# Designs tried in a protein design run: designed miniproteins, single chains, continued (5). Part 30

Each design is a single chain, and the fold is of that chain. pLDDT is the mean over its residues in the fold that is shown.

## One batch from the design tools (miniprotein)

Design m17085
Fold by ESMFold2-Fast:
Structure m17085 (fold): chain A 69 residues (1-69)
Amino acid sequence: AIELLEKLIEALEKGDVEEALKLAEEIRKSPHPIAAATGKEVLELLKKGDVEGALKAARNGLRALKEEA
């Protein structure tokens, strides 16, 4: 979950929306509730073209997961 979120953030920072969508779909399927919720939120934001919002959501999700670890 953490590694996929880090890759998602990297893809979003590079503007690679296609890779970010694929990573968000994988994260949404995570058994971890925070990761799954983050992936779903990022996917919905990317479908609306809100790359900046998606990046903020991904960063917030990663922070929350690291606080649980």
Scores: mean pLDDT 80

Design m17086
Fold by ESMFold2-Fast:
Structure m17086 (fold): chain A 75 residues (1-75)
Amino acid sequence: SAEEARKKALEALRKAKEYIEKLPLPEEVKKRLLEKIEKAIKWLEENPDASVEEIKEKVNEVIEELKRVFEEYPE
């Protein structure tokens, strides 16, 4: 269901935020990632009628940004 997808997405995004805070990344990179995650969380909270597909797309946008950063900073 969309509600279950939203709950899982929010839990995943919150865990990602905690994980990023602990990584030895440059300060500007951390700030950018945390802002991206926070914007995704806010979008999910402000769009309670979002479809499962829309929720997955929003989470995927965050995953793609994380993958890009980890490819640039693979330490």
Scores: mean pLDDT 80

Design m17087
Fold by ESMFold2-Fast:
Structure m17087 (fold): chain A 62 residues (1-62)
Amino acid sequence: SLVEEAKKLIEEAKEYIEKGEYSQAYDKAIEATLLFLKAGDYEGAREAALLAAEALQKEFAR
């Protein structure tokens, strides 16, 4: 399902954050956000968007 795929992307984004690869983390989190929105899962989309914002913030704080 779209939700299952989005959840996998969230896990990948978190792994990229742990590795310090914030640009890749951002890309995965945005992709997850779009999949959650397409599925009508607004709560999942919000969480994914916050993860994307976290990745951006860490990228600029380096």
Scores: mean pLDDT 88

Design m17088
Fold by ESMFold2-Fast:
Structure m17088 (fold): chain A 88 residues (1-88)
Amino acid sequence: AVEEVEREEIRAEIDRWAAEGYTLGQRLKEMIDAGKEEQAYEIYRGLREAQLFFEALLESGIDPQELSAKFDELRARHRAELERRAAE
């Protein structure tokens, strides 16, 4: 069934993120384990939109396993940029 296939695909992605040590993956896994699959799916959909952006970055030759490290780096840089803007 389509619904079961989609649930398994989403669960596999979340389990992979959690296994890689990502806090977000762990939190989504906890939500599913608590029976809050609908909320986890809604969050996953938002993440998919973000990942489409990062897919374009991967096409630039960035290894998928490095994507999360680069995401954290970009987040830290963005925070520093906001601090610099506030100082001006």
Scores: mean pLDDT 71

Design m17089
Fold by ESMFold2-Fast:
Structure m17089 (fold): chain A 92 residues (1-92)
Amino acid sequence: SSELQQRIQELISLGKQKGISVDVSLSGDTLSVTVTGLSPIAITSLALKAIGMGLDGYDVEVKIEGDTLTITIKGMTDEQKLEFLDALKSLL
């Protein structure tokens, strides 16, 4: 949706201001987010949110390499994608 694309651009811009790299990919009901430069506590917080969704029956992949976090979630509505991106925004 145009609202999702606007939120993604807002996150990328805000991240740049704080020295954080944010990349978001959308494909159907799949959301993939790659973030570099988050604090360890922010990485833990976002990863736990994704793990919680996995325990709730979503198809979730979480990958952590140094200060880079990649999260892929399948089966999300646009509203759920916006909520997840807002959670990321709160950690920037």
Scores: mean pLDDT 86

Design m17090
Fold by ESMFold2-Fast:
Structure m17090 (fold): chain A 61 residues (1-61)
Amino acid sequence: MVRVIGEPPSDETVRIVTARLLSELEDPALQEQVRALHEEYLRTGDLEAFLARLNELLAQA
């Protein structure tokens, strides 16, 4: 396809949520995993996968 409808606002939401979580998390291992999830989202654009993995990490904390 030559282009999509447009960028979803969720990209900004993901960035903001990630930054806030990194500032609140005291565990450097969790911070690293949150950064990795954000990078995966930036590569795939899969918001559902990002949220599912984020919830999984927070549940393990």
Scores: mean pLDDT 71

Design m17091
Fold by ESMFold2-Fast:
Structure m17091 (fold): chain A 85 residues (1-85)
Amino acid sequence: DESLKEGLARLEKSVEEIKKILPEEKEEIEKLFKEYAEKAKEIAELDAKNTEESRKKAEELAKEAQPIADKLQEYRKKAEEIKKK
């Protein structure tokens, strides 16, 4: 849970930097971050239960979270390209 809090805090800081570079995409980026954070918290809760069933559900949610993470990474890459100009 502490590792999750640290990871989400680092991601939030990164997202704030991206929003400054991509202000027109701010709403979409915020929506993606919130959705990802909710899934990450649910995964952590399932991992804490430490049963075979909860681990499988966490794996399924992680697969659902992957496209959201990928979109956030695409925005990060776009922001880095703009920053280099």
Scores: mean pLDDT 81

Design m17092
Fold by ESMFold2-Fast:
Structure m17092 (fold): chain A 73 residues (1-73)
Amino acid sequence: MIKAVLPKSRVSFDEVVEALKAAGAKITEVKKTPDSLVLKGEFPKDRVVAAINALGGAAAQEGGDTVEIKFID
């Protein structure tokens, strides 16, 4: 699992999904809440972490094929 935090004021859910797809992610499941985004699929973990960092976020990897993103103020 990749866990990440992103600033709400700078990035939308759709921008995150498109950035991850551009990084090579193959997303099979998307779950949205008001403050979080959970994605399941195939992720090139190093490129996904780099993409999240490029969006101004911070990411940590714990294993597995899920990306969980929390949006903060």
Scores: mean pLDDT 77

Design m17093
Fold by ESMFold2-Fast:
Structure m17093 (fold): chain A 64 residues (1-64)
Amino acid sequence: SKLEQQIAALEKEIENLEELIKELREKIAAETDPKKKTLLEVSLGLVEAMLESTKARLEELKKE
């Protein structure tokens, strides 16, 4: 069904966002330039917000 396809797509997006967060955390830990580190931390915050939004969307679809 279309709903099952949407759920599968969101679950894959969540997996991809969690991997990106892991990569960003590793880059932040390795970064020695304070300005670049701040930009990476901003990017991490944005990706974490996207993850929470995507999880909320998945939970709404599961209620249908």
Scores: mean pLDDT 88

Design m17094
Fold by ESMFold2-Fast:
Parts: sequence; structure tokens; C-alpha cells
Structure m17094 (fold): chain A 71 residues (1-71)
Amino acid sequence: SMEEEMRRLAEEAVEAALAGDEERMRRLLAELKELADSVPKEKLSEAVAFEVAAAIRTVAAIISKEWGLPV
């Protein structure tokens, strides 16, 4: 499902950020954003939306703290 794909992309983006792979992380975040923008908000479960938001926050924290880049 699209929700499963979003969850997978979010998880992979966090893993890329932890690995210091900036190019892969940015590509995965772009793919996640494109997919999220294509799904009506009413069709997205609250649990998946929460998991995706949590992953994005985690990536932002890693970028800010570990890489010293603005988010």
C-alpha cells in the first residue's frame, strides 16, 4: 500500500541520516514528500502520519546535531 511505502521511505531516510549519507537521505525525503503530497490526508491513517512525522523530526535532529547543517 502507499502507507507501507511511506513508512518504508521514512525508515530508510532515518537509516541514511544515521549513516551520514546526505545524498541518499535527501533523495529519500524528497520521494517521501512527493508520495505524501499525492495521498489525500483523509486516506492517511493517523498512526502512519505520526510515524512519518517522527522520522522526519529524527532526521532533522541528526542533521542539526551531527552534521551541523540548518534544517
Scores: mean pLDDT 73

Design m17095
Fold by ESMFold2-Fast:
Structure m17095 (fold): chain A 97 residues (1-97)
Amino acid sequence: MDPEAERLGEGVVKRAEELGKEELAEAARRVVELALEAGEFELALEAARAIGLLVGGGKFEEALELARRVIELLEEGRFEEALELARRKEEELLREA
């Protein structure tokens, strides 16, 4: 188990719950769970970071859309595409900060 990915994922889920964003909290939890179950620790970490940045920026709809798309790719076994999506979104958000 990657303690960094788990810790970041738990933080994002808790923050979304505290903000009353229950669908986002559930989607974020599902992303981390699926990635960790697949042994895709870097994907779990990058997805948690990207979703966390969106939540921190108040971009809740974008966070939910990202989480749902990552879930779809994970369920299809398209791990490289999910990782690329998460990394690209993280890079975009870091440039806007």
Scores: mean pLDDT 82

Design m17096
Fold by ESMFold2-Fast:
Order: sequence, then C-alpha cells, then structure tokens
Structure m17096 (fold): chain A 73 residues (1-73)
Amino acid sequence: MEEALRLYHKGVEAYRAGDYETALELFRKAVELAPDSLVAAGALMHIAAIYKKQGDEEKAKEYIDKALELAKS
C-alpha cells in the first residue's frame, strides 16, 4: 500500500512536469501494486487525462470507465 501511494505521488509530479511517458509508467505500477484501492482509482483517472491530452479519446474513455467502476466498489 505505501509503495503504491509513493508511486502515485511520483506519477502526479511527472504529470505536472509534462513528462507523460514517466507518469503513465508510474501510474500503471501503482495500479498493479494496489488494484482495488483509491490510489488505483486516482492513477486510472490521471492515465485517462493523459490519453485525452494526446487525442486518444477511446483510451481516455476506457480508463475513465475503469476508474468509475473501481470507485463504486
């Protein structure tokens, strides 16, 4: 749990810096370590935001749906 939260925070820092490649990698690692958590939901929402910025509307929707499904659990 602590490692997933740490990776999530690093991902947010990379996202704010515009380093989307590093942010995606860190967010995916956070989801892998704590898949059924609020940390994973937050990471999935940031992944969706990155895909939306890149114009990948289908990927953005996919990750938004995953985040919403997790938040309902």
Scores: mean pLDDT 83

Design m17097
Fold by ESMFold2-Fast:
Formats: C-alpha cells, sequence, structure tokens
Structure m17097 (fold): chain A 56 residues (1-56)
C-alpha cells in the first residue's frame, strides 16, 4: 500500500529530473553554440527561459 505510493512518488520525481536534465542539456548546447558563433544568442536565451520555467 505505502510501497505503491512511494513508487509513484519516485516515478514522478524521476520524470521531473529527466525533464530538468533535458532542459539543462539544451542550455549547455546553446552555450557551446554561442561560444562558437555569437549569432546563436537567441537560441541560448530561449533554452535558459525553458529551464527557468521548469524550475518554477
Amino acid sequence: EEKLREEEEKKKRRERIIEEASAAARLLGGVAKYLMDPSYRPELEEAERELEELRK
């Protein structure tokens, strides 16, 4: 009973971590692109906003 509840909570936490990790990976990719070519600044700013929204 409680074990099933804990498994569901762990699943939700894992899904949240995966979403945050994916957004962070996109942000890191944006930083790398920006360092190679400054014209990618809008993509970097968009990825940063996405990560900030997920952390709210």
Scores: mean pLDDT 75

Design m17098
Fold by ESMFold2-Fast:
Structure m17098 (fold): chain A 60 residues (1-60)
Amino acid sequence: NEEGKKRAIEDAKEALEKEKDPKAKEALEETLKQLEKAETSDEIIEALKEGHEKLSEAPA
């Protein structure tokens, strides 16, 4: 999961840089913090799920 964690952190940082909405930026920052402090695969998955769920609300 080292690869997965690195990829997730990088993706979150990229999304943070592109994001203009403060609320979405805060959600991404929370995801980043969870990913950085994640010590187990379970925690990494949970952080990704929360971030994805929050941002994957795009209608149709």
Scores: mean pLDDT 70

Design m17099
Fold by ESMFold2-Fast:
Structure m17099 (fold): chain A 82 residues (1-82)
Amino acid sequence: EVEKAKEKIKKALEAAGAENVEVEVEGDKVKITATKDGETYEVVVSKEEGGEELSEFARKLGLSPDQANELSVGLLEAIEAG
């Protein structure tokens, strides 16, 4: 379900120290906004394009490999449910 996927994404980002995590699902696109160390970061992921922008977003937020994997799984679940 979309709500469970959103919660998984939010939990992964919060575990990395992110604040004000917002997840929006519109069809096959997922928009994530998160704040860390006073800076706000945004990424938009689609069913067909989701790798490079997501990797940069995770890097800027300082996610561990495990946290980045959970984020990726949550995004795929959200895209499939939307």
Scores: mean pLDDT 77

Design m17100
Fold by ESMFold2-Fast:
Structure m17100 (fold): chain A 77 residues (1-77)
Amino acid sequence: SAAEEVARLLEEAIRALEAGDVETALRLLGKASQLAKQLPEGEQVQRLLEEAAVYASSGDLERAREALRRALELVKQ
């Protein structure tokens, strides 16, 4: 399902950020954002992914991961 693929992409993005691989994380977030349009909570998920991308791009990887964990909780509901 779209929800399962978004969850997988977010889990991979969190791992990329833990490794300091911002480029891979941003690519995964872009793909997750497009698929999130198909989810019931898609608008909230997209906002959290936008916040995560801004934090990751500014080097605040901790807040980026926190935003992604919140998005993952919404997707798994």
Scores: mean pLDDT 87

Design m17101
Fold by ESMFold2-Fast:
Structure m17101 (fold): chain A 74 residues (1-74)
Amino acid sequence: SDAEEALAAGERGDPADIEPLAELLANHPDPTVRAAAALALGKIGGPAAREALRRALSDPHEMVRAIAALLLEE
């Protein structure tokens, strides 16, 4: 599933996955996939990942907003 693939990208920790994960987080219709993308971005880290997570604070789904807020606490 897209969510499983997003989580696997987070485990790999490859910065090349940040841009496609940010696109999933911004544009995927399923909030579960967006949540997985946010978790993966949090695992990879870095300024580009943090910027994508800041955008996710405005996500329509409360779960995605909560995950983004939690990951941005540092």
Scores: mean pLDDT 86

Design m17102
Fold by ESMFold2-Fast:
Structure m17102 (fold): chain A 95 residues (1-95)
Amino acid sequence: LTPAPTAAQRAAALAALDEAIKVLKESNGKSTPLIIRALERAKAAVESGDAFEADVALTLAIMTLTIASKYTTDPKEKEAIEKARDLVVEADAAL
């Protein structure tokens, strides 16, 4: 991977992050606002073009989603968190 992602790679990552945020907002779960903040931070890092900041923010978002899924008892919220995690992993893979 090059130090700076291409515009196409950034666009793909941002699209995946936007879908993840949308999925979480639609679930309206108790933990989702904190997770959405982590995803919005990751989106800002990707938009900045800084590969290091993007990698760190995406890694933290994936960890946050993994922990949230483990402690979430509501099936609908858990499904939304797991789908959002898959989308964030896809965003990280695009970069």
Scores: mean pLDDT 81

Design m17103
Fold by ESMFold2-Fast:
Structure m17103 (fold): chain A 75 residues (1-75)
Amino acid sequence: SVAELLEELARRAEELGLPALAEALRLLAEAVRTGDFSPEVAAEIKRLAAEAYAVMTPEQLEALREAQAAVEAAL
């Protein structure tokens, strides 16, 4: 499921040293699973993602892009 793929991407983000992105992806996975797309949940996901991208190294960004491509190919 999409929620399971988001959870897997969250694990990879955590392994890459991107805890804020991992938290954002887990919140998104739970929102998909429960149907809770409240403005508060959406705002927190966006905030955490923005924080992660602001501090991300080029190597971490490239590794994340590869992980996203692999997840998308599985869909």
Scores: mean pLDDT 79

Design m17104
Fold by ESMFold2-Fast:
Structure m17104 (fold): chain A 92 residues (1-92)
Amino acid sequence: DEEIKKGLEAAKEAAKKAAERVEEEIRRLKEELGEDARSPELEALEEELEYLRAVANSDVDKIVEHLKKLNPELTDEQLEAIKKKLEELDAK
């Protein structure tokens, strides 16, 4: 289980660093378009940032919501099974 914990911590750290990179890209795009501007590209980057932050913080509910967006064909039963497995992994 220590190896699994190390893998999970490494994944969280990688997600945190990726989130910092996406946040900088969002900042630059808002600088070009304006702070309150909306675009499909900006919205996609904001969704990616939310997912990466969820992974970094072990926010299982947000991870499952993102998976549903990427795979709308997933049933509620399948999403609950994924959620349970992620909670078991996070709970050690």
Scores: mean pLDDT 72

Design m17105
Fold by ESMFold2-Fast:
Structure m17105 (fold): chain A 119 residues (1-119)
Amino acid sequence: SVEEKIRELILTVARISVLAGEAEDLADKYGLEEMREIARRIQVLAGKVLDILYRLEKEGVTPEDLEQIKALLREIISLTDEALELAKKYNAPQSLIDILKEIRELAERALHIVDELLK
């Protein structure tokens, strides 16, 4: 159902937000300032997606809102790919790389759910 898909999106994006916070903390610990700033940006974008999703849960789903969520999720993926490239360049700890990979996989899952809602 639409309601079940919105709930799954909320849980998925909430997990992205938590992981982005963990990535920010790890990047700060290892002096990776550029990666810290990317993780902060991912957390802000995830928060924007959650704000839209909580409104859609109450007021109903529109294609315009879903396209906005899709754009924000694509930006999260782009930032995560940038962070993964920097992680390789600066020999970042495996724990940070693993978190970034999980963020990417969750954002791709969220995009798939949004595409199913747009059908």
Scores: mean pLDDT 91

Design m17106
Fold by ESMFold2-Fast:
Structure m17106 (fold): chain A 65 residues (1-65)
Amino acid sequence: MRLLSPEQLARIKELIEADTSLSEETKANMIAALEKEPTETVALVGMREGRLSEETRAAIRELLR
């Protein structure tokens, strides 16, 4: 598994918090999952399952390149 850097984790959490299309519960669940297991796989699965906005998903994908 590829681990997220602390900077990547912080930026992804900021992007999730800034997404206005998500419920607070969905944001909290995604952030908790990333804090428990800060991996690229958890971020990608969270984007798919959480139905993040396309803008947020594009920004996260760019951070993971």
Scores: mean pLDDT 76

Design m17107
Fold by ESMFold2-Fast:
Structure m17107 (fold): chain A 72 residues (1-72)
Amino acid sequence: VEELEEAVRRYMEEVVRRLGPEAREAAEALERVAIEAVRRVAEGEPVERVNAEAVERAREAMLRLIELRRAQ
């Protein structure tokens, strides 16, 4: 779990490096959603429910990152 959380953090930091500092808020939001989902599954919540909720919560942050990429 901790190793996977670290991988998520490293990936989001790479996203910010590529898209620029304006991407940090959206990348941090995606990181929080992903880490929360990993923890919820580890705590015994149903994978299907956690994934569905994580996708919905991540949607706005993903749209923001797409917008920033288009602006470059």
Scores: mean pLDDT 77

Design m17108
Fold by ESMFold2-Fast:
Structure m17108 (fold): chain A 66 residues (1-66)
Amino acid sequence: MAEEVKRYALELGLSEEEAEELARRTEELVQQAIKAADGNPVAEKQLKEEVRRAGLEEARRRAEER
């Protein structure tokens, strides 16, 4: 997920620093999703998908506002 968000941000023309920041943020949210799921694999999958979508949307938003 973090690598996907980083790659997408770079493809949109964001800087390496900004792409790294978004990837790091995504990784933190993935860890929070795992903790929130508390061993429920269905909840973990759903929360991780929400984190992925949020990261991709943030990358797109930043690319549009520059």
Scores: mean pLDDT 81

Design m17109
Fold by ESMFold2-Fast:
Structure m17109 (fold): chain A 56 residues (1-56)
Amino acid sequence: MNREEFEERLRESEVPEEERGPLVELFEKDPEEALKALLELSIERGVAELKEAVLG
């Protein structure tokens, strides 16, 4: 996976623009850790979305 593909995945996961920069920097230094961070954010969003569905 290259930097452009990683940036696209950040957009698809709706990561705020303010958080994308640090994650892209992390990807350039350590791609595996950056992908792990993205996965963790995706899981957190899933949990938050489930909570909203229960409350709404």
Scores: mean pLDDT 74

Design m17110
Fold by ESMFold2-Fast:
Structure m17110 (fold): chain A 56 residues (1-56)
Amino acid sequence: AAEAGSKGYELYKQKKYAEAAEYFKKAADLFREQGNYDLADFFYTLAERAKKLAEA
């Protein structure tokens, strides 16, 4: 979970927004499976924002 979030952030810094969105979504899914809904929602929001930047 945390590793997927960190990888997403690294890709986001490199402006690889589509790949960052995929890793943020993976982090959100993993945190949700762990019952950490607050972090799941946070990373889902980051994934959506990165996805919009990739489509801009």
Scores: mean pLDDT 80

Design m17111
Fold by ESMFold2-Fast:
Structure m17111 (fold): chain A 76 residues (1-76)
Amino acid sequence: EEIKKLKEELEKIEKEIKEKEKKLEEAKKKLKESKDAPKEELLKLIAEILNLIGDIIELKEKKKKIEKKIEELEKK
């Protein structure tokens, strides 16, 4: 059952990564379209993009750790 829990966590992380990647693409598109926007709006979009990139990196790292644990447990 430990493997089942790890696979469930992996699926949740994969969904989160995909959602964050979609949000990142949307935010990048908004930034391109908002070149004439007020400075405050541009800074908020940039901050959102940076936060999304950070979240994606962290989630991908967590995904790799879980994948490794699943592989180790399946070989037992």
Scores: mean pLDDT 82

Design m17112
Fold by ESMFold2-Fast:
Structure m17112 (fold): chain A 63 residues (1-63)
Amino acid sequence: SLKERAAFLEATNVAIEALKKGLSDEEAYDEAVKRIIETFGFSEEKARELAKKGLEVAKQILK
């Protein structure tokens, strides 16, 4: 869905910012999960799924 795509892109951006600040992968993931839940209202399960994907993409971008 468009909403899931928007949440995934937001998760990717949050993960990029967190990693640039020197946070760990786990901390970046946690920040992305929180942002998706707060901004988009997804369940924790769906937010975790999208945040994991966003973190993977963020790590590829920052290579």
Scores: mean pLDDT 88

Design m17113
Fold by ESMFold2-Fast:
Structure m17113 (fold): chain A 61 residues (1-61)
Amino acid sequence: APSPEEIDREVRLALAEIGLAIASKYDDKETAIKWVEDLARKLGLSEEEIQRLVEAVEERH
């Protein structure tokens, strides 16, 4: 069975993915990037993971 820490990590990644989908609907790329960075930081993601999410938002705009 997965550890509680592994479950927490998967939940945080799923929430970040939902956040990315929401951010992709923003007309303003700068606002979308700022929003996803703030969400990822609140979710406790690493700087590398935050950077990957920012790059994904930039590619979608």
Scores: mean pLDDT 73

Design m17114
Fold by ESMFold2-Fast:
Structure m17114 (fold): chain A 68 residues (1-68)
Amino acid sequence: GSIETAIELLKQGDLVGALAGLKEALKEARERGNEEAARYIEQAIDALRQGDVEKALEYLEKAKEIME
């Protein structure tokens, strides 16, 4: 899924690709009505903008578990 792809890109150091994947994952979460997952994805994007890759990964793992 888009979240799993974003996590993989982030682990590879592709911050630009990861951010693009997260924007797609956010769209998918919203289209599915999963507001909790969308909130975690938004927090992950914010963490990446602050340079906090570890915190972004923590939020993405939570979003992944919620999106099923």
Scores: mean pLDDT 83

Design m17115
Fold by ESMFold2-Fast:
Structure m17115 (fold): chain A 81 residues (1-81)
Amino acid sequence: MKEDLLKAIEALQNGDYEKAVEYARKAIEKGDTPEAYVLLGEAYLKMGKYDEAIEAFKRALELNPNDVRAQQLLKEAEKKK
C-alpha cells in the first residue's frame, strides 16, 4: 500500500499521469485511503478527465471530510466540468 502510494506521488511529479492512476488504484485495492483517492483525482484532473477526478475527490472526502486539499481540488475539477 505505502509503496504504491509513493510510486503514485513520483509518477504524478514526473508528469506520468497514467502511471499515477495505476499506482493510486493499487493503493486503493490494498486498502481504502483518502490519500490514494486524492492522488487518483489529481492524476485524472491533469489528464482532463474531470468527471473521474470529481468522483475520486468525493471518495477522498467521504473518508476524510476535513481534507482541505481534497476540498480545493474538488472545486477546481467541478469548475472545469
Scores: mean pLDDT 83

Design m17116
Fold by ESMFold2-Fast:
Formats: sequence, C-alpha cells, structure tokens
Structure m17116 (fold): chain A 117 residues (1-117)
Amino acid sequence: MEAARDASREQALEAARALGQAATALARRGAGDRFGLRLEDGVPTAEALEVAPRLDDESAALLRTALVHGVIALRGLLSGKVTLEELQAAVRAGGGELRRVAEDELELRALPEVVAA
C-alpha cells in the first residue's frame, strides 16, 4: 500500500510529461492539438477536443497514449498525490501547456513554439 501510493505520485508526474510529449507529437502531425481532462459523474475522463477525422496508426496510438496518461495524471491530482502546479510543470517539460478552465476541468494543448520548432 505505502510503496504503491509513492509509485502513484511518480506515475502521475511521468504520465503528465508523457501527455505533453504525445500532444506535441500529435500537433506536429496535424492530428490534434487540444485535450480535455474532466470529472464526469465522479469518474476522471480524458478526451480529444480537436482531432483529425482520419488518423494513421501512429497518430491513433499517440492519441490513445495521450488519453491514458491524461486519466492517470488527473487521478493523481484528484487523489491529492500531486498538485496542479506539479502537473503543469511536468506537462510543460513534455512540450505542452495545462490550464484550469473550470472547477473540475483542465485543458491541455501543445505549445505553438514547440510544435513550430
């Protein structure tokens, strides 16, 4: 239990970084650039807000990776294992930006300067 809870904190921060990386990779491919993280009926969820109508296999895999990591990161925040500031720093290290848009809602996007580089 103790070791698993400590691992969950590191997993949330690693997931946030991977989320930023996946979002940046998707934006560079023109596949999508924005993701929503929210609580729906008490359940952490992640969704693509803008995504291309057709994805190749690599872009589809990156999208699934982004959504999975988004849920893991949000669970860490809601469980009090990580702070919003820690998640924002981890996402930025991955090339993304995480913003609070409502009380129970966060938005992630790839940083335009990172995508253009």
Scores: mean pLDDT 74

Design m17117
Fold by ESMFold2-Fast:
Structure m17117 (fold): chain A 65 residues (1-65)
Amino acid sequence: MLLSPEEAFERLAELSARARELEPTDPEKAQRAMELLGRAYEALLAGDRETAQRYIDEAEAVLEE
């Protein structure tokens, strides 16, 4: 199911905060997640919700490994 644009921005903010908290412990994982979230943000600005959802899901998977 696709997130609404509002939900996608909220999810992106939440995952970005988690990535920043992880940076002192695992900077490589945090950087990978932040790069994916940056791509999700660009997709949201372009109106491409499907691409944004994929990058959000990939960032979440990186943070959960």
Scores: mean pLDDT 81

Design m17118
Fold by ESMFold2-Fast:
Structure m17118 (fold): chain A 60 residues (1-60)
Amino acid sequence: SEEEEKELLKKIEEKLKSLPEDTPGSEKLKVIKEELENSDALLTPKLRKELEELIKKYVP
């Protein structure tokens, strides 16, 4: 849903602000964030879980 997409974007932004710019995975998170902002792509539960796992792996 749109609310879930907005919450996920906020979470990604918060993580990026708390980490050094050179953190591995930060570039991937920035690309994902930009794609979510620029497309109304429906955020499925599966895609959300994959993004959360990516955040945990590269942006602890």
Scores: mean pLDDT 64

Design m17119
Fold by ESMFold2-Fast:
Structure m17119 (fold): chain A 60 residues (1-60)
Amino acid sequence: MKESNTVKALKKMAATVKDPKAKEELEKLTEQAKKAYEAGDMDTVNELAEQASRIAGEEL
């Protein structure tokens, strides 16, 4: 299975955050980023990664 480093990072962030709301949001963004990557839409992958980094940054 091919997976971007960005999608892998999002999965790890979702597993690490303590806040249940942030974790749920990161899991949703990870799923969307995976689908965008599979479709070749790197613009959407980058936008979702930026949103996820903001959420994870608030918890770290």
Scores: mean pLDDT 74

Design m17120
Fold by ESMFold2-Fast:
Structure m17120 (fold): chain A 73 residues (1-73)
Amino acid sequence: SAAEEAERRRLLEEITAAVEVAAAADPARASAIARRAHEGLRDAETQRELLEEALREGRAAVEEIAAARAAAA
């Protein structure tokens, strides 16, 4: 449905933003998050669950990076 497509797009946009922030500080972690999202796009049976998991990991990475940057300032 259009609502499901909009939600999937929102998840991908949020994952992309998180990966971009993470890539500046931890390229290996950013690569792992992007890989999880890519697996979600390939596996039709678990697509949404893998994308939601990638978003959770991305958000955690952004939070940890922000805390580390604040501590370094």
Scores: mean pLDDT 79

Design m17121
Fold by ESMFold2-Fast:
Structure m17121 (fold): chain A 75 residues (1-75)
Amino acid sequence: TKGLKSSDPGIRAQAAVDLGSDGSKEIIPLLTDKSYTVRASAASAIGGEKGRDELKPLLTDKSESVRRSAQGALK
């Protein structure tokens, strides 16, 4: 899979989106990534069905983008 361990947060975010439904286990660690862009992309990619418990901490994330992605994924 492309870019999950890249030093570039944009590449890691794109890799999470590219994995989507096939990579829920690989996407879960990205929910705690240091970059808010990566956390938001991972939340959107994993969806509420596969990561409800992992998404809950993101509802109180310091980034509005991450909080909005988690809210959307949990609805």
Scores: mean pLDDT 73

